# Designs tried in a protein design run: designed miniproteins, single chains, continued (5). Part 2

Each design is a single chain, and the fold is of that chain. pLDDT is the mean over its residues in the fold that is shown.

## One batch from the design tools (miniprotein)

Design m16036
Fold by ESMFold2-Fast:
Structure m16036 (fold): chain A 96 residues (1-96)
Amino acid sequence: AREKALEEAEKMGPEYAKMVMKTGKALGKRMGLSEDKTYEMLLKAIKQNKKNVETVLGKTIESLREIARETDRLLEEEGEKLRQLMDEEALRHLLS
């Protein structure tokens, strides 16, 4: 039970695996569960959460990519505005 829970957690990342091990020990003590029953419950939760997290993470990565593209567009627009302002100052200097 414990080994399978750790293996599934490790597939989701080392920080997640650390959290699962810490939570398993604390939860087992709090609920008066055996170690095996605690990790059996965690394994079921990890498998369900992995499916949910993979779906949510996919959506989040897509959103972050869109934000990056929008940021690049805004930086290009600000660069063009700065060029226009510099051209206007050069024109004022020439007409003075």
Scores: mean pLDDT 64

Design m16037
Fold by ESMFold2-Fast:
Structure m16037 (fold): chain A 91 residues (1-91)
Amino acid sequence: MEKFEELFKKVVEDMKARGVLTPERLEAMRKVIEKALEKGIPDEAIYSLALAVGESKVDPKKIEETIFKLLDEGKSVGDIMLEVVALEREA
């Protein structure tokens, strides 16, 4: 999907400017973008969410699982971002 590819490329390029991405972090970002698009989240909100995953110090699998759960529960991107920040403070 062209929309997915554009969002993923943009996030990856921005993250390359900020630091080194591991394969595990890239995979978590990819899965989160795919899931958020499936749930009908707007592109701008997906971009912000993917950046938060890429920048996070939390284990990639843990942050992926947390975001997937919150998306399945119908939480807003704002609420999901607050939970991501809470996980960072715990880590």
Scores: mean pLDDT 76

Design m16038
Fold by ESMFold2-Fast:
Structure m16038 (fold): chain A 96 residues (1-96)
Amino acid sequence: IEELEKKAREAEQNGDYKTAGDYYLKLGDVYESLGNYEKAIEYYQKAVEYFEKAGDYKRASDAYTRLASVYEKMGNLDKAREARRKALEWRKKAEE
């Protein structure tokens, strides 16, 4: 975890937004597997932010899909629905 956080921060500071997004997405996956849904959400949101900065709308859509899944596991159906809607919008940006 600490190593992934360090790599994410280094990529962010170097302006490598796609790599930063990839590391934040992986951090979200790790925290989700640990059952720490709050931290998983925080890292998935950072992944979305950096994929957007990189112009990688497909990966941003994937990150929103993961957010929706975590919100469902938490019972927050309104936020899950909103995240799915954003995933679809970003998928359209990737394809259009």
Scores: mean pLDDT 82

Design m16039
Fold by ESMFold2-Fast:
Structure m16039 (fold): chain A 87 residues (1-87)
Amino acid sequence: GDLTPDEARRLRAASLATDAVALAGGSLDEVLETSELAVRATRVATPEQLDELTELSREAIRAALNGDIEEAKKLAEEVVELLRKLA
């Protein structure tokens, strides 16, 4: 593809953050807002910040897949807060 390895890593981090909100039961509007914020935040994030965002997003997704929706919602909120701090 036309993406560099760095661009691909940033896009994957943004995708995982968006998936975390969606799987936690976020509304369509919340998911779209998170997607736009994630694209902007991951574009300027350091490698360390991308790793933190990716790990937190994966933890939120695992909680949702295990049926722990309360934990998934809490972790998804932490993902959104991190995105707001990075943007």
Scores: mean pLDDT 86

Design m16040
Fold by ESMFold2-Fast:
Structure m16040 (fold): chain A 85 residues (1-85)
Amino acid sequence: DKIDQLRKKLKDKDSRVRMDAIDQMYRMGKQPAMDGTDKGRRIVQQIIKMLDSMSKNDPSKKVKMHASITSGILQLMMGIGKTTK
């Protein structure tokens, strides 16, 4: 449910709202990323997927950069690495 609310904020016309959504995703993901649990990993993977989409598709360069950096930080915390295709 909070993930669905964040998904709606990521589609907002205001780049400030989208930036706030990225910050909220980071706050939601950082503890699960460090927990090392399967449940935490699933939550963080969902958040990373959303951030990666924003880093590719957002019309704002600032939002794209912020999403990319946040995704990288969460991936580093998990120690899982990302395979891109």
Scores: mean pLDDT 77

Design m16041
Fold by ESMFold2-Fast:
Structure m16041 (fold): chain A 72 residues (1-72)
Amino acid sequence: MKEKREKVIEEVKNDEEKVVKLLKTMGEISGTERVPIDEQAKKAAEKENLKELTPKEIAEILGDWAKRQSVG
């Protein structure tokens, strides 16, 4: 199970379109529902068929993507 989850994380990290779509979905949830960021991440993952991932894993993916978009 953990190995399967790690594979999904790596696939999402390497798919920029998937990461951007996840961020957009979280933004939509944030605009519609006033819930904590962890809950927004969980709901976004469910909508994007990534329910296998925890909020912590989603935060890791998004944080990694954000760092790649920065000059440093």
Scores: mean pLDDT 70

Design m16042
Fold by ESMFold2-Fast:
Structure m16042 (fold): chain A 60 residues (1-60)
Amino acid sequence: MLPPVINSEEEADSVEFPVTVYINKDTGLSVSHPSTGTIIRTFNSKEELIKALNELKKKA
């Protein structure tokens, strides 16, 4: 079973903060799935997480 991946604002609504996620510019956000080019980041609010998603959407 694959861990949940956060790729949209709707998915961000279902998480509790603070949350630590793995950000991959090519594949999106993952709570527990590191990969090549992954950035580890902790978010304290939904707004911070949405900003990261918007950065990924700019490149996707």
Scores: mean pLDDT 59

Design m16043
Fold by ESMFold2-Fast:
Structure m16043 (fold): chain A 93 residues (1-93)
Amino acid sequence: LKVAVSLEQRVIAGKRQLVVTVTNQSAEPARLRLVLKSVDTGEVIKEVELPPLRPGQTAVATFDLPDGPQRVRAEVKSLDTGEVVATAELTVE
């Protein structure tokens, strides 16, 4: 699978949020799970199963973040194999 993932930090109503954008750049449909982890601990913060993405289709997922600096990693996994197909990291401030 060819998948792109990007991360953006936003502040909405005084809450820090992480916006994760996942795009299927493959020629075939993708079945994907998004896993958000702490880089420092390896702990899973959140998991979400994305709807099936057609070629060129984008999904957006938003996560609430606690206050304070953190290093976060988004891993996009294939639901069929469990393999990580795309990753992105962001230092959240």
Scores: mean pLDDT 80

Design m16044
Fold by ESMFold2-Fast:
Structure m16044 (fold): chain A 115 residues (1-115)
Amino acid sequence: MLTPTERELVQRALSRLGPSAQRVLEQMVTTIERVYEELTNEMINEGIENLSKLKELALNDERLTPEEKELLTLFGYSMIDTFKLAKMMKDKDQAEFYLRTSFLSMLAEFARLLE
């Protein structure tokens, strides 16, 4: 489940994107929330797979601007790498903190870049 701060940043990022890009970001966020609910290696692997598919969908969606494609692709790559590192962590609380911190940082960067 997302924190209130995470939800606020998601809404700020969504408000800067067109409708097709919003749908991709919403699906990426849903994937990340699902991993937070059950932080197992199986759920992390499913998250990586789903984010990879969403990244490819963004790249091939002609309705997205070049800027939206770049931002969503970079977000997908960054979160996939974050999930891979979290999977290597022995402490699940540390893994969750790392995932949430990376997600917040990326959403803040989106808000900055979409000024």
Scores: mean pLDDT 82

Design m16045
Fold by ESMFold2-Fast:
Structure m16045 (fold): chain A 85 residues (1-85)
Amino acid sequence: LREEAAEKAREAARYLRLAAETGDEKLRELAIEKAREAIELARQAGDLAAAQYAEHGIEGAKAGNEGAARDFERAAALALGEPYP
């Protein structure tokens, strides 16, 4: 669960960065979809902090905030108990 949550959060960060680079709204939608999957998996794993950062990332992505990719990366790190630079 935690590893799966982290993987989905990393996918969300990757798609959001590609969306920012290309201006492709479809990639932003994919990032949000992957982040929602990460939230569900993180909640099932009992990691509310990881879920919270993924939720914050979705809000930022909807607002067009490129910094939201960092929220997704932080969610992934938290899900795995890893430090985030």
Scores: mean pLDDT 79

Design m16046
Fold by ESMFold2-Fast:
Structure m16046 (fold): chain A 56 residues (1-56)
Amino acid sequence: SLDELIEEARRLIDEAASRGAVDQAAEAQMLLSYAVYTRNRELAERALELAREGLR
């Protein structure tokens, strides 16, 4: 579901920030906030991918 995707993105954003990828985490969080507000799955998926990039 979209809500499960949003929760996954939040978890990875927190993980990225904890590993020092603070800029990627901040960008992903801004995008995720917009995705939550608009209920937009594509934006939530993009936030998830940006957080994953911070973990690489």
Scores: mean pLDDT 85

Design m16047
Fold by ESMFold2-Fast:
Structure m16047 (fold): chain A 87 residues (1-87)
Amino acid sequence: MSSLPPEIVEALKKFAEGQALFEEIKKSGDYSEEKIQEALKLFEESKRLLSEALERAKEGSASEETLKFIEEKIREVEQLIEELKKL
């Protein structure tokens, strides 16, 4: 049984999709507003799902290790959102 809530699994999927799109933007040099906004949407949705997972984990008496993991992933997503906003 996975120790991760379903919201974390979906969040990590969206995070990976956002990262792939961001790398494609950089590699192609195509800094179109549409691509930047799509990557931001993916990261913002990932952050939302991680925040929901964090609240459920707190209510469910999850381990300190699990809470720290979720908080670290939220921080990583926030850093990528900040980098995209600089473009």
Scores: mean pLDDT 81

Design m16048
Fold by ESMFold2-Fast:
Structure m16048 (fold): chain A 75 residues (1-75)
Amino acid sequence: MLEEVRELYDEFVKLMKEYKKAIDSNDKQKVEEILKKFRELRERASRLAEQGHPVAERLKRALDQAIKALENYLK
């Protein structure tokens, strides 16, 4: 696995932990910050997925779902 894909996955795991804490504390401002970071990771995952990395494609789908969930939470 490319080191770049591993780094992207580690960053995603870190942000998921921050997301859980923000939801538990009902901190909408932190949720918005995490949403912005998820969108940045999604762009990086998309570029790697276009290169044919299966892990990046799977991560892109996970990020798309997380982004939709957070956007729905902020409504």
Scores: mean pLDDT 81

Design m16049
Fold by ESMFold2-Fast:
Structure m16049 (fold): chain A 62 residues (1-62)
Amino acid sequence: NAKVEELQKKNLELQRRTTAESERRRALLRADPSAAPKAQAEEGKLMLQASDLARQMSRLRK
């Protein structure tokens, strides 16, 4: 299913970006806890996008 393949590629890209943002947030937390809320919000956006893609893939498979 081409649609599932497209969503898988997008999900892999989001996973990579989410990992990078998570690592950045951890570094910020160690260096300056006051900066954490901003970095956490950006990571949250990527996680929501990844969850949406996962649900779309699940619907297409089920």
Scores: mean pLDDT 72

Design m16050
Fold by ESMFold2-Fast:
Structure m16050 (fold): chain A 82 residues (1-82)
Amino acid sequence: MSPEQVAELLEGAAYSLSTLEGVAAEIAKILKEAAERVKKAKTPEEAAEEVREAAERIGKLPGEGAKSAADSLRDFAEEVEK
């Protein structure tokens, strides 16, 4: 998957979550920041690393929703590296 496609997917998820409050809004912020970093990645491996860093940050937020989002992003990072 190209870094541009990864960034587009992260931005889409961030926009969907940005209509919510609290933890969902913080997840949206982290995903938007990750998308900007992914756009600067030169390889799929670098893009996957930025996705994993976003997953780590989201995983530190409270609640099952944040944990589930972090787990999904780790799975997505594996897809990005292929």
Scores: mean pLDDT 80

Design m16051
Fold by ESMFold2-Fast:
Structure m16051 (fold): chain A 64 residues (1-64)
Amino acid sequence: MSEEEIAEEVAKRTGVSREAAALAVDLARNGVKPEEAARILVKQFGVSRGTAVRAVRLAKELLK
């Protein structure tokens, strides 16, 4: 899957914005730990920590 397709799927499944999903994909691709990446998403987009962790983990799974 392309990174754009992964971001779309993450947005659909977690309810985060496309921009938040795209950042989650970028952080996952760069090997940022899910908890660390979630902190960045919470700070930048105001999503809940649980949703942010789920978005990053899903992005990492889809990048396999």
Scores: mean pLDDT 82

Design m16052
Fold by ESMFold2-Fast:
Structure m16052 (fold): chain A 81 residues (1-81)
Amino acid sequence: SKEEFEKAVKSLLKELEKALEENDSRRVSLTLRMLGHLAREQGHEEVAARLYELATEALTASPEELREIVEEARKLMEEAL
């Protein structure tokens, strides 16, 4: 349901913020892939594609770039809600 989707997104966005705080690029990448899967299941193919790109970028990102990646992902998911 849309309500279950919104709850899952909010949970993953909270996990994304925690991973960012710990500068854990692998966990940021994994969380972004999970957000991408949720977006794809709801038919947001373009959002999912961008989240998968961001997940790949996160693996080699500097701390500053990682913050920018997380902010972009947050905005993409807000648009999908």
Scores: mean pLDDT 86

Design m16053
Fold by ESMFold2-Fast:
Structure m16053 (fold): chain A 120 residues (1-120)
Amino acid sequence: EIQALFEELEELIKQLLDAAKRIAEIKDSEEAKKLLEEIAEILEKILELAREHPETLPLVIEALKALLEGDLDAFLEIVEQLREKGYTELAELLLQLGLLMAKLLGHDEAAKLLEEKLKE
């Protein structure tokens, strides 16, 4: 069970990184390249923290699926659940990932909302 959840998480991380790479290639800018590098770094930190707390895997998987689908409301609900359970660092990393993705996509309103959530 845990092994299958880690395989699903690694596949979602690959899908998110591949999507971010495609967007960065289309934008063809130094800013987009920097955002891609930061996204890759945050995804690695999320994977590391999920390995330390495998009980968070179902929520982390659902959060990354919500980001891939562009469902910001579902994403924020899952992040709040992680915060309520005391996984504050993981919740902050997910919010940072969401912010970097919003910036890469040029979604200014989503980026502002995520910046406000990070201040909480």
Scores: mean pLDDT 88

Design m16054
Fold by ESMFold2-Fast:
Structure m16054 (fold): chain A 68 residues (1-68)
Amino acid sequence: GAEARAEAEKLIAEGKKLIAEGRKLMEGGTLEDILRGTGLILRGIGDLFQAALIDPSLKEEAFKLMGK
């Protein structure tokens, strides 16, 4: 329903944000930045996976974003 769609879209937005933030942290080039950035990317992938479970119509979009 519309509520499930809204929640899934919110998770996609948060997942995208976490992946972008993680990638930006990795640009710092220190081992600590790389480890922290990797952790954020993994958390973002988790949000995208949850979005696909809540609204399967977003599955293709979520899986494409997980591969970036």
Scores: mean pLDDT 82

Design m16055
Fold by ESMFold2-Fast:
Structure m16055 (fold): chain A 56 residues (1-56)
Amino acid sequence: MSDEELQTYLQQKFQSEVPMSIIEGARGLIDALGLPESMLPKIAEMFFKVEEAAKA
């Protein structure tokens, strides 16, 4: 899955703007921790939820 495809998926799922920095942060965490690529959508979803919570 490309970063652009993941961004589009999350924007459709949450009906909200998801900045590319969320996707980049999630990919960086996967690379740093040696997690499998299959975890990327889950980590990106968590990052987006944390950002939304921080805005409240």
Scores: mean pLDDT 79

Design m16056
Fold by ESMFold2-Fast:
Structure m16056 (fold): chain A 74 residues (1-74)
Amino acid sequence: SIEELEAQLPQEYRDIVNKFAENLRKLGVPEEKVKKAKEFILKQVVEEKTLPSIQEIEEATGIPREVIEEALRL
């Protein structure tokens, strides 16, 4: 679950991922895709110890690159 993945990360990373998810919502991204993006990023950080690229997030979720970039700027 998302809660189990979040429990494995320092608070700083959880805050960054939650802010990113909230910014995606503000940009009109559907909740299903926001959840998919959050789960994908959390899994990558926990399992691979690396943040996914913008391209990997786009490919995993179908969220356009420009929207992902804007969410990271907010």
Scores: mean pLDDT 81

Design m16057
Fold by ESMFold2-Fast:
Structure m16057 (fold): chain A 75 residues (1-75)
Amino acid sequence: SLEEEKKRLEKIEKLAEEISQAFRDMVDAVIDLIRKNNPDIDEEELEAYRQRLDETVARSEKVLKEKLPEFFKKL
């Protein structure tokens, strides 16, 4: 039914938001670890790395979000 489809889409959307937050938390944690282990790191280099990591994560996030409906179809 349309109601069951709507509930499924709401669950997918909520999971997508949780996945997005998990990726953001991961990026922040990686940057913090780099800074802690490299106290003399150039802030411009760290920012450039963060931007590259954000781009990589954004690509992975997009692929995962596109595949989310498949996880709900197989379960």
Scores: mean pLDDT 80

Design m16058
Fold by ESMFold2-Fast:
Structure m16058 (fold): chain A 93 residues (1-93)
Amino acid sequence: NAAAVRARLEAEIRRLNPDLTEEQWKERKLVVLYVAHGLLEAARDFLRWQLERAEKEGLPEEYIESLRQQLADTDAAIAETRNEIKKIEEELK
């Protein structure tokens, strides 16, 4: 999942760079957020493709509804990640 991947990347960056300043830490966190954003966009595109196929093939409504929920959750995560990116970019100037 995106949150777990993000947490692991942040921990690894900190481990490899123990002497990071606050500004440098924000720059590294921004890189992690860009990666997370890209992964979420790829997941959204894959879910959209899966949903289209499921609807065309007449797959069970329960499965289709599960895909719709996952798509909604992914869209929300993308919006949150974009807001975090914008905030850090403004702080770094």
Scores: mean pLDDT 83

Design m16059
Fold by ESMFold2-Fast:
Structure m16059 (fold): chain A 74 residues (1-74)
Amino acid sequence: MDEEIKKEAEKAMEILGIDKKASKEEIIEKLSKYAASKGGLELTATALYGVVKGKVGEARELVEKRAAEKKAKE
């Protein structure tokens, strides 16, 4: 389960051009923009899971909140 999600997260980060050495905050910022503009919240959450292991729930909620806020400002 988690291993497949982690693999999907790595692919998503590669597609988004996110460096594996980027800080978790940089990754959250880029993924939040992607989720808001592309509507890819699931893909964004999966990518975030692979990077922010141990805090995935908190990070996912943060990305979802930021995506919703950006969409509301359309």
Scores: mean pLDDT 59

Design m16060
Fold by ESMFold2-Fast:
Structure m16060 (fold): chain A 95 residues (1-95)
Amino acid sequence: MEDLASLDIAIRDLETAIEAVKNGDYDAAIESLERAKRILEGLAETSPVPELYRQALELVEKAIEAVKNGDRDKAIEYLQEALRVVREAKERLEA
């Protein structure tokens, strides 16, 4: 089920993760990313256009890997791209 409230929570979790990575709080970043991942998994399963949510999931998984490897710049890059994809999905839902 496509849900604007769930999308807004995912967007906020991704924004929180970017800030946590910038602050060096990698544990907080991973927690926020795992929450965003679970929301996006649910949306991908019920959405008529699951491809955008699956693209965002791949980017979130790459960001989690980058955080675990200590690659701050790469983690931020993947998270900013994931935010763009999730915001595109929201625009399509609102249009």
Scores: mean pLDDT 82

Design m16061
Fold by ESMFold2-Fast:
Structure m16061 (fold): chain A 58 residues (1-58)
Amino acid sequence: MTLEQARQRLVDELGVPEDRALAAVQSVADNEGIDMTAPAHPSLEAAIRELRERRERR
């Protein structure tokens, strides 16, 4: 998954505001030295999955 796809997933699946989702993935891109269109690090995919699971827990 790319960081751009991760941003869209945060908005669509987790209801994160678009500006906040963009800021979060841009921060990851800057810290890891990767482009928004490059494949995201596996830890980002795991973090998104954990956030999704946490949101579904009451």
Scores: mean pLDDT 68

Design m16062
Fold by ESMFold2-Fast:
Structure m16062 (fold): chain A 85 residues (1-85)
Amino acid sequence: AALEATKAALRARAEKAGPKEQNVLTSIIVMLDEFEAKLRTENREEAEQFLDMVKKSLKLLAKQYPGIAEEAAAVEATMEAALAE
């Protein structure tokens, strides 16, 4: 539920964004889809490793595109919360 809501919010934001931000937001949505797939297989170790990699990517993206820094932080928080369940 929370992951789907976050993806929906990112899609809505992308519709209003410029081409560069739209591409970045779309890449983040793909990362969320991959994370959700790993959670569905209940492979917690792979999900944890993927989250660590995504956190590093999100920090770099937020640095390069400050306009999406809030969205990047929300994605990180949502993924951490999903893994903690």
Scores: mean pLDDT 81

Design m16063
Fold by ESMFold2-Fast:
Structure m16063 (fold): chain A 76 residues (1-76)
Amino acid sequence: SNAEAAAKSAEQAAKAGAAGDSAAARTGMYHAFLHSTTEEAKKYALLGAQAGAAGDSKKAAEYARQAFEVAKKAAE
């Protein structure tokens, strides 16, 4: 489902951001945004993509973890 795709992308983005790869975190969060089915998941995905685009891998990882949890709940 789209919610499962969003959760997977957010999880990958969180791992990339934690490793300091802000560009990969940005790309993963953009994919999470495209597949998000709830406004809250979209909000965290967009914030994560913006943080990644700014080179803030730590903030991108934090928002990616939030997006993952929200998307995972929506995948029910």
Scores: mean pLDDT 82

Design m16064
Fold by ESMFold2-Fast:
Structure m16064 (fold): chain A 96 residues (1-96)
Amino acid sequence: KERVEKLLKELKELAAKAGEAVGAKASEEKVAEAADIVVEGLNLAWEGIQTGDAEKVVEGAKKIIEGIQGLLELDPENEAAKKAIEAAEELAKEGA
């Protein structure tokens, strides 16, 4: 439980850094679209952790990966985005 909560917190911080870095290089509209998907995934994963629903944690992690991949399309060299994908994959493994 604590490890999953720590992973989600780390992922939230990495996603924020990724969005900030891309925001300096890309249109606000494209960044906002990717960020909305990440926020949806973070909220779903958090709800899964709070309710003990492993399926929601896994679905949330997949949504986060989808949103972060959108950010990587805008900035392929974004290290924070790459680390966020790794953290989301770990969250999916721990949630299963």
Scores: mean pLDDT 78

Design m16065
Fold by ESMFold2-Fast:
Structure m16065 (fold): chain A 66 residues (1-66)
Amino acid sequence: MEARREEVLARMREAAENPVSDEEKLELAEELAELMLEQAEEAGKGEEVRPPVEEELARVRELIEK
């Protein structure tokens, strides 16, 4: 899990150094959200963490559309 999280964070850092399309940013945000939800589910906090993560994803999608 931690290695996968590090991989996603490395991709986000690379995207910051090299401008990427909005669809790529959304894909990275979705992948990070999935990792956060998986970690929360494993820790028994899935129900607590899912709503704020889904709300942030919806906000990111809305920002990309506008």
Scores: mean pLDDT 68

Design m16066
Fold by ESMFold2-Fast:
Structure m16066 (fold): chain A 90 residues (1-90)
Amino acid sequence: SKKEIFLELIEKLKSEPAFSFLSEPFSPGMKEVSPDLYSLEEIEELLLNGEISVEEALELIKKQLEILFDEDSVIRKKGLKLIEEAKKKL
């Protein structure tokens, strides 16, 4: 299912040390200055609660990578590649 593909992506991202800080909720201070910041746990919860689609969840993860990492970041490029691979399986 689309949900299973998304959950596989979440597991892959959580297993990467470079993405460890995305795995847990951001501090209240970070959310205050960047209200568009969502952790992987928050995005997963939104999907499981039926608040967003799988496609919207993938776009939210992409947005987090774009907020947190510069365009030249190897980490951002790796994360975007994993998201595109997940999209191809949908």
Scores: mean pLDDT 78

Design m16067
Fold by ESMFold2-Fast:
Structure m16067 (fold): chain A 69 residues (1-69)
Amino acid sequence: SLEEAIEYLKKIKDEIEKEVLEKLLRGEITPEEAGPAFEEKLKKIVIEKFNLSEEEADEAVEEVKREEG
C-alpha cells in the first residue's frame, strides 16, 4: 500500500541519501543532479517493492520530503 511504501522509504532514506552523496563526492553527478537522483532512487524502490504506479511513487516521495527539516 502507499502507507507501507512511505514507512519503508522513511526507514531507508538515510542510506539512499548517503549513496547519492558518495556519487556527488566522486564527481559522478553534479550538485543540481543530487536531488533528482535521490528522488529517482526512492521512486524506483517503491515501484519495484510495492508495485506502485509512477504517480503513487511520486506521492510517496513527496510525503517523505515534507518531513525533511
Scores: mean pLDDT 79

Design m16068
Fold by ESMFold2-Fast:
Structure m16068 (fold): chain A 99 residues (1-99)
Amino acid sequence: SSAEKVLKEAAEKVAEKLLEEGAITEEQARALKNMSVEELKELLVAVYQNDEEKVRELLDKILPGLKLTDEQKKKAIEVLKEETSKPELLVIAHEALNK
């Protein structure tokens, strides 16, 4: 679907920006890029609701063997908030909240 493509493209942009800033490793970036559409929707909704605790919990779930440090999570939350402010992602967040 178009929503799935938008979510995957957003995940790639977030992972690439965090990697460029030295906030995460290449292996962590690959894990973020390989998140399922369902995991990406949950993460998007948590960011949209400004639920930082839920965002941190979801990031831990995607990287059970490669857990992010608290500093890495803080940087990830900052980048996620910037990317999820895009209109197309806000529409997806609203739709996910109603299902």
Scores: mean pLDDT 77

Design m16069
Fold by ESMFold2-Fast:
Structure m16069 (fold): chain A 99 residues (1-99)
Amino acid sequence: MKEEILEKLRKLGMSEEELKRAEEILERLEKYPKLLEAFKEIVEELYEEGASREVASQFLKAVEGALEMVEEGMDVDFAVDLLYSLFRMLLWVEKLEKE
């Protein structure tokens, strides 16, 4: 599963540096199963929708920020909702940019 997510991110055009960062984020996310599952589901959807590298990169930064907030005591369910909201916004913006 971890290897599958990293391969999908690579196919989305992420650099080796970004992929190394994603691997480190995935390891930290193992402590927060709900947040890890949301990350996996969103990466799969980004791959299926053919999202740009820019959208994937912005989403990775958002996941890292949400993870840092959760590590500081933020509610995991709130962080998950925030990530899904941002994911929907990023896909909407990308669709507008192509039209």
Scores: mean pLDDT 79

Design m16070
Fold by ESMFold2-Fast:
Formats: sequence, structure tokens, C-alpha cells
Structure m16070 (fold): chain A 60 residues (1-60)
Amino acid sequence: GGGVNMLLNVIQGLSDDQAIDTLSSSGLLDLEQTLERMRRGGDERSIRIAEEGLELRKKR
């Protein structure tokens, strides 16, 4: 949804650590599916951020 697209735009301007923290703490319902797609088909940064974000979300 629109909220996920806005979040993804914001993280492009953040460091990897800040992006991971932002993604791991987000309550957006569609975000986990978006992170899974990034992990499978993203660039190296997107894959890394998505994997770390998903792992932190699983520990909640």
C-alpha cells in the first residue's frame, strides 16, 4: 500500500542500520511481504536490509 511505498522512499536516504531499525519497528501490514520480495529480488543492500529487518521482526 501507499504507506509501504512512503517508508521505502524514506529508507533510501538512511544508513543501513537506520533503515533496518525503521523497517523492523514498522507496524505496516503489507511490509513483511514487501521485505520478502526485496530479499529475493533486490540489490545487495536491499537483500541485507530486508533479511536483517525480517529477523528482528521475528524476535518481537
Scores: mean pLDDT 73

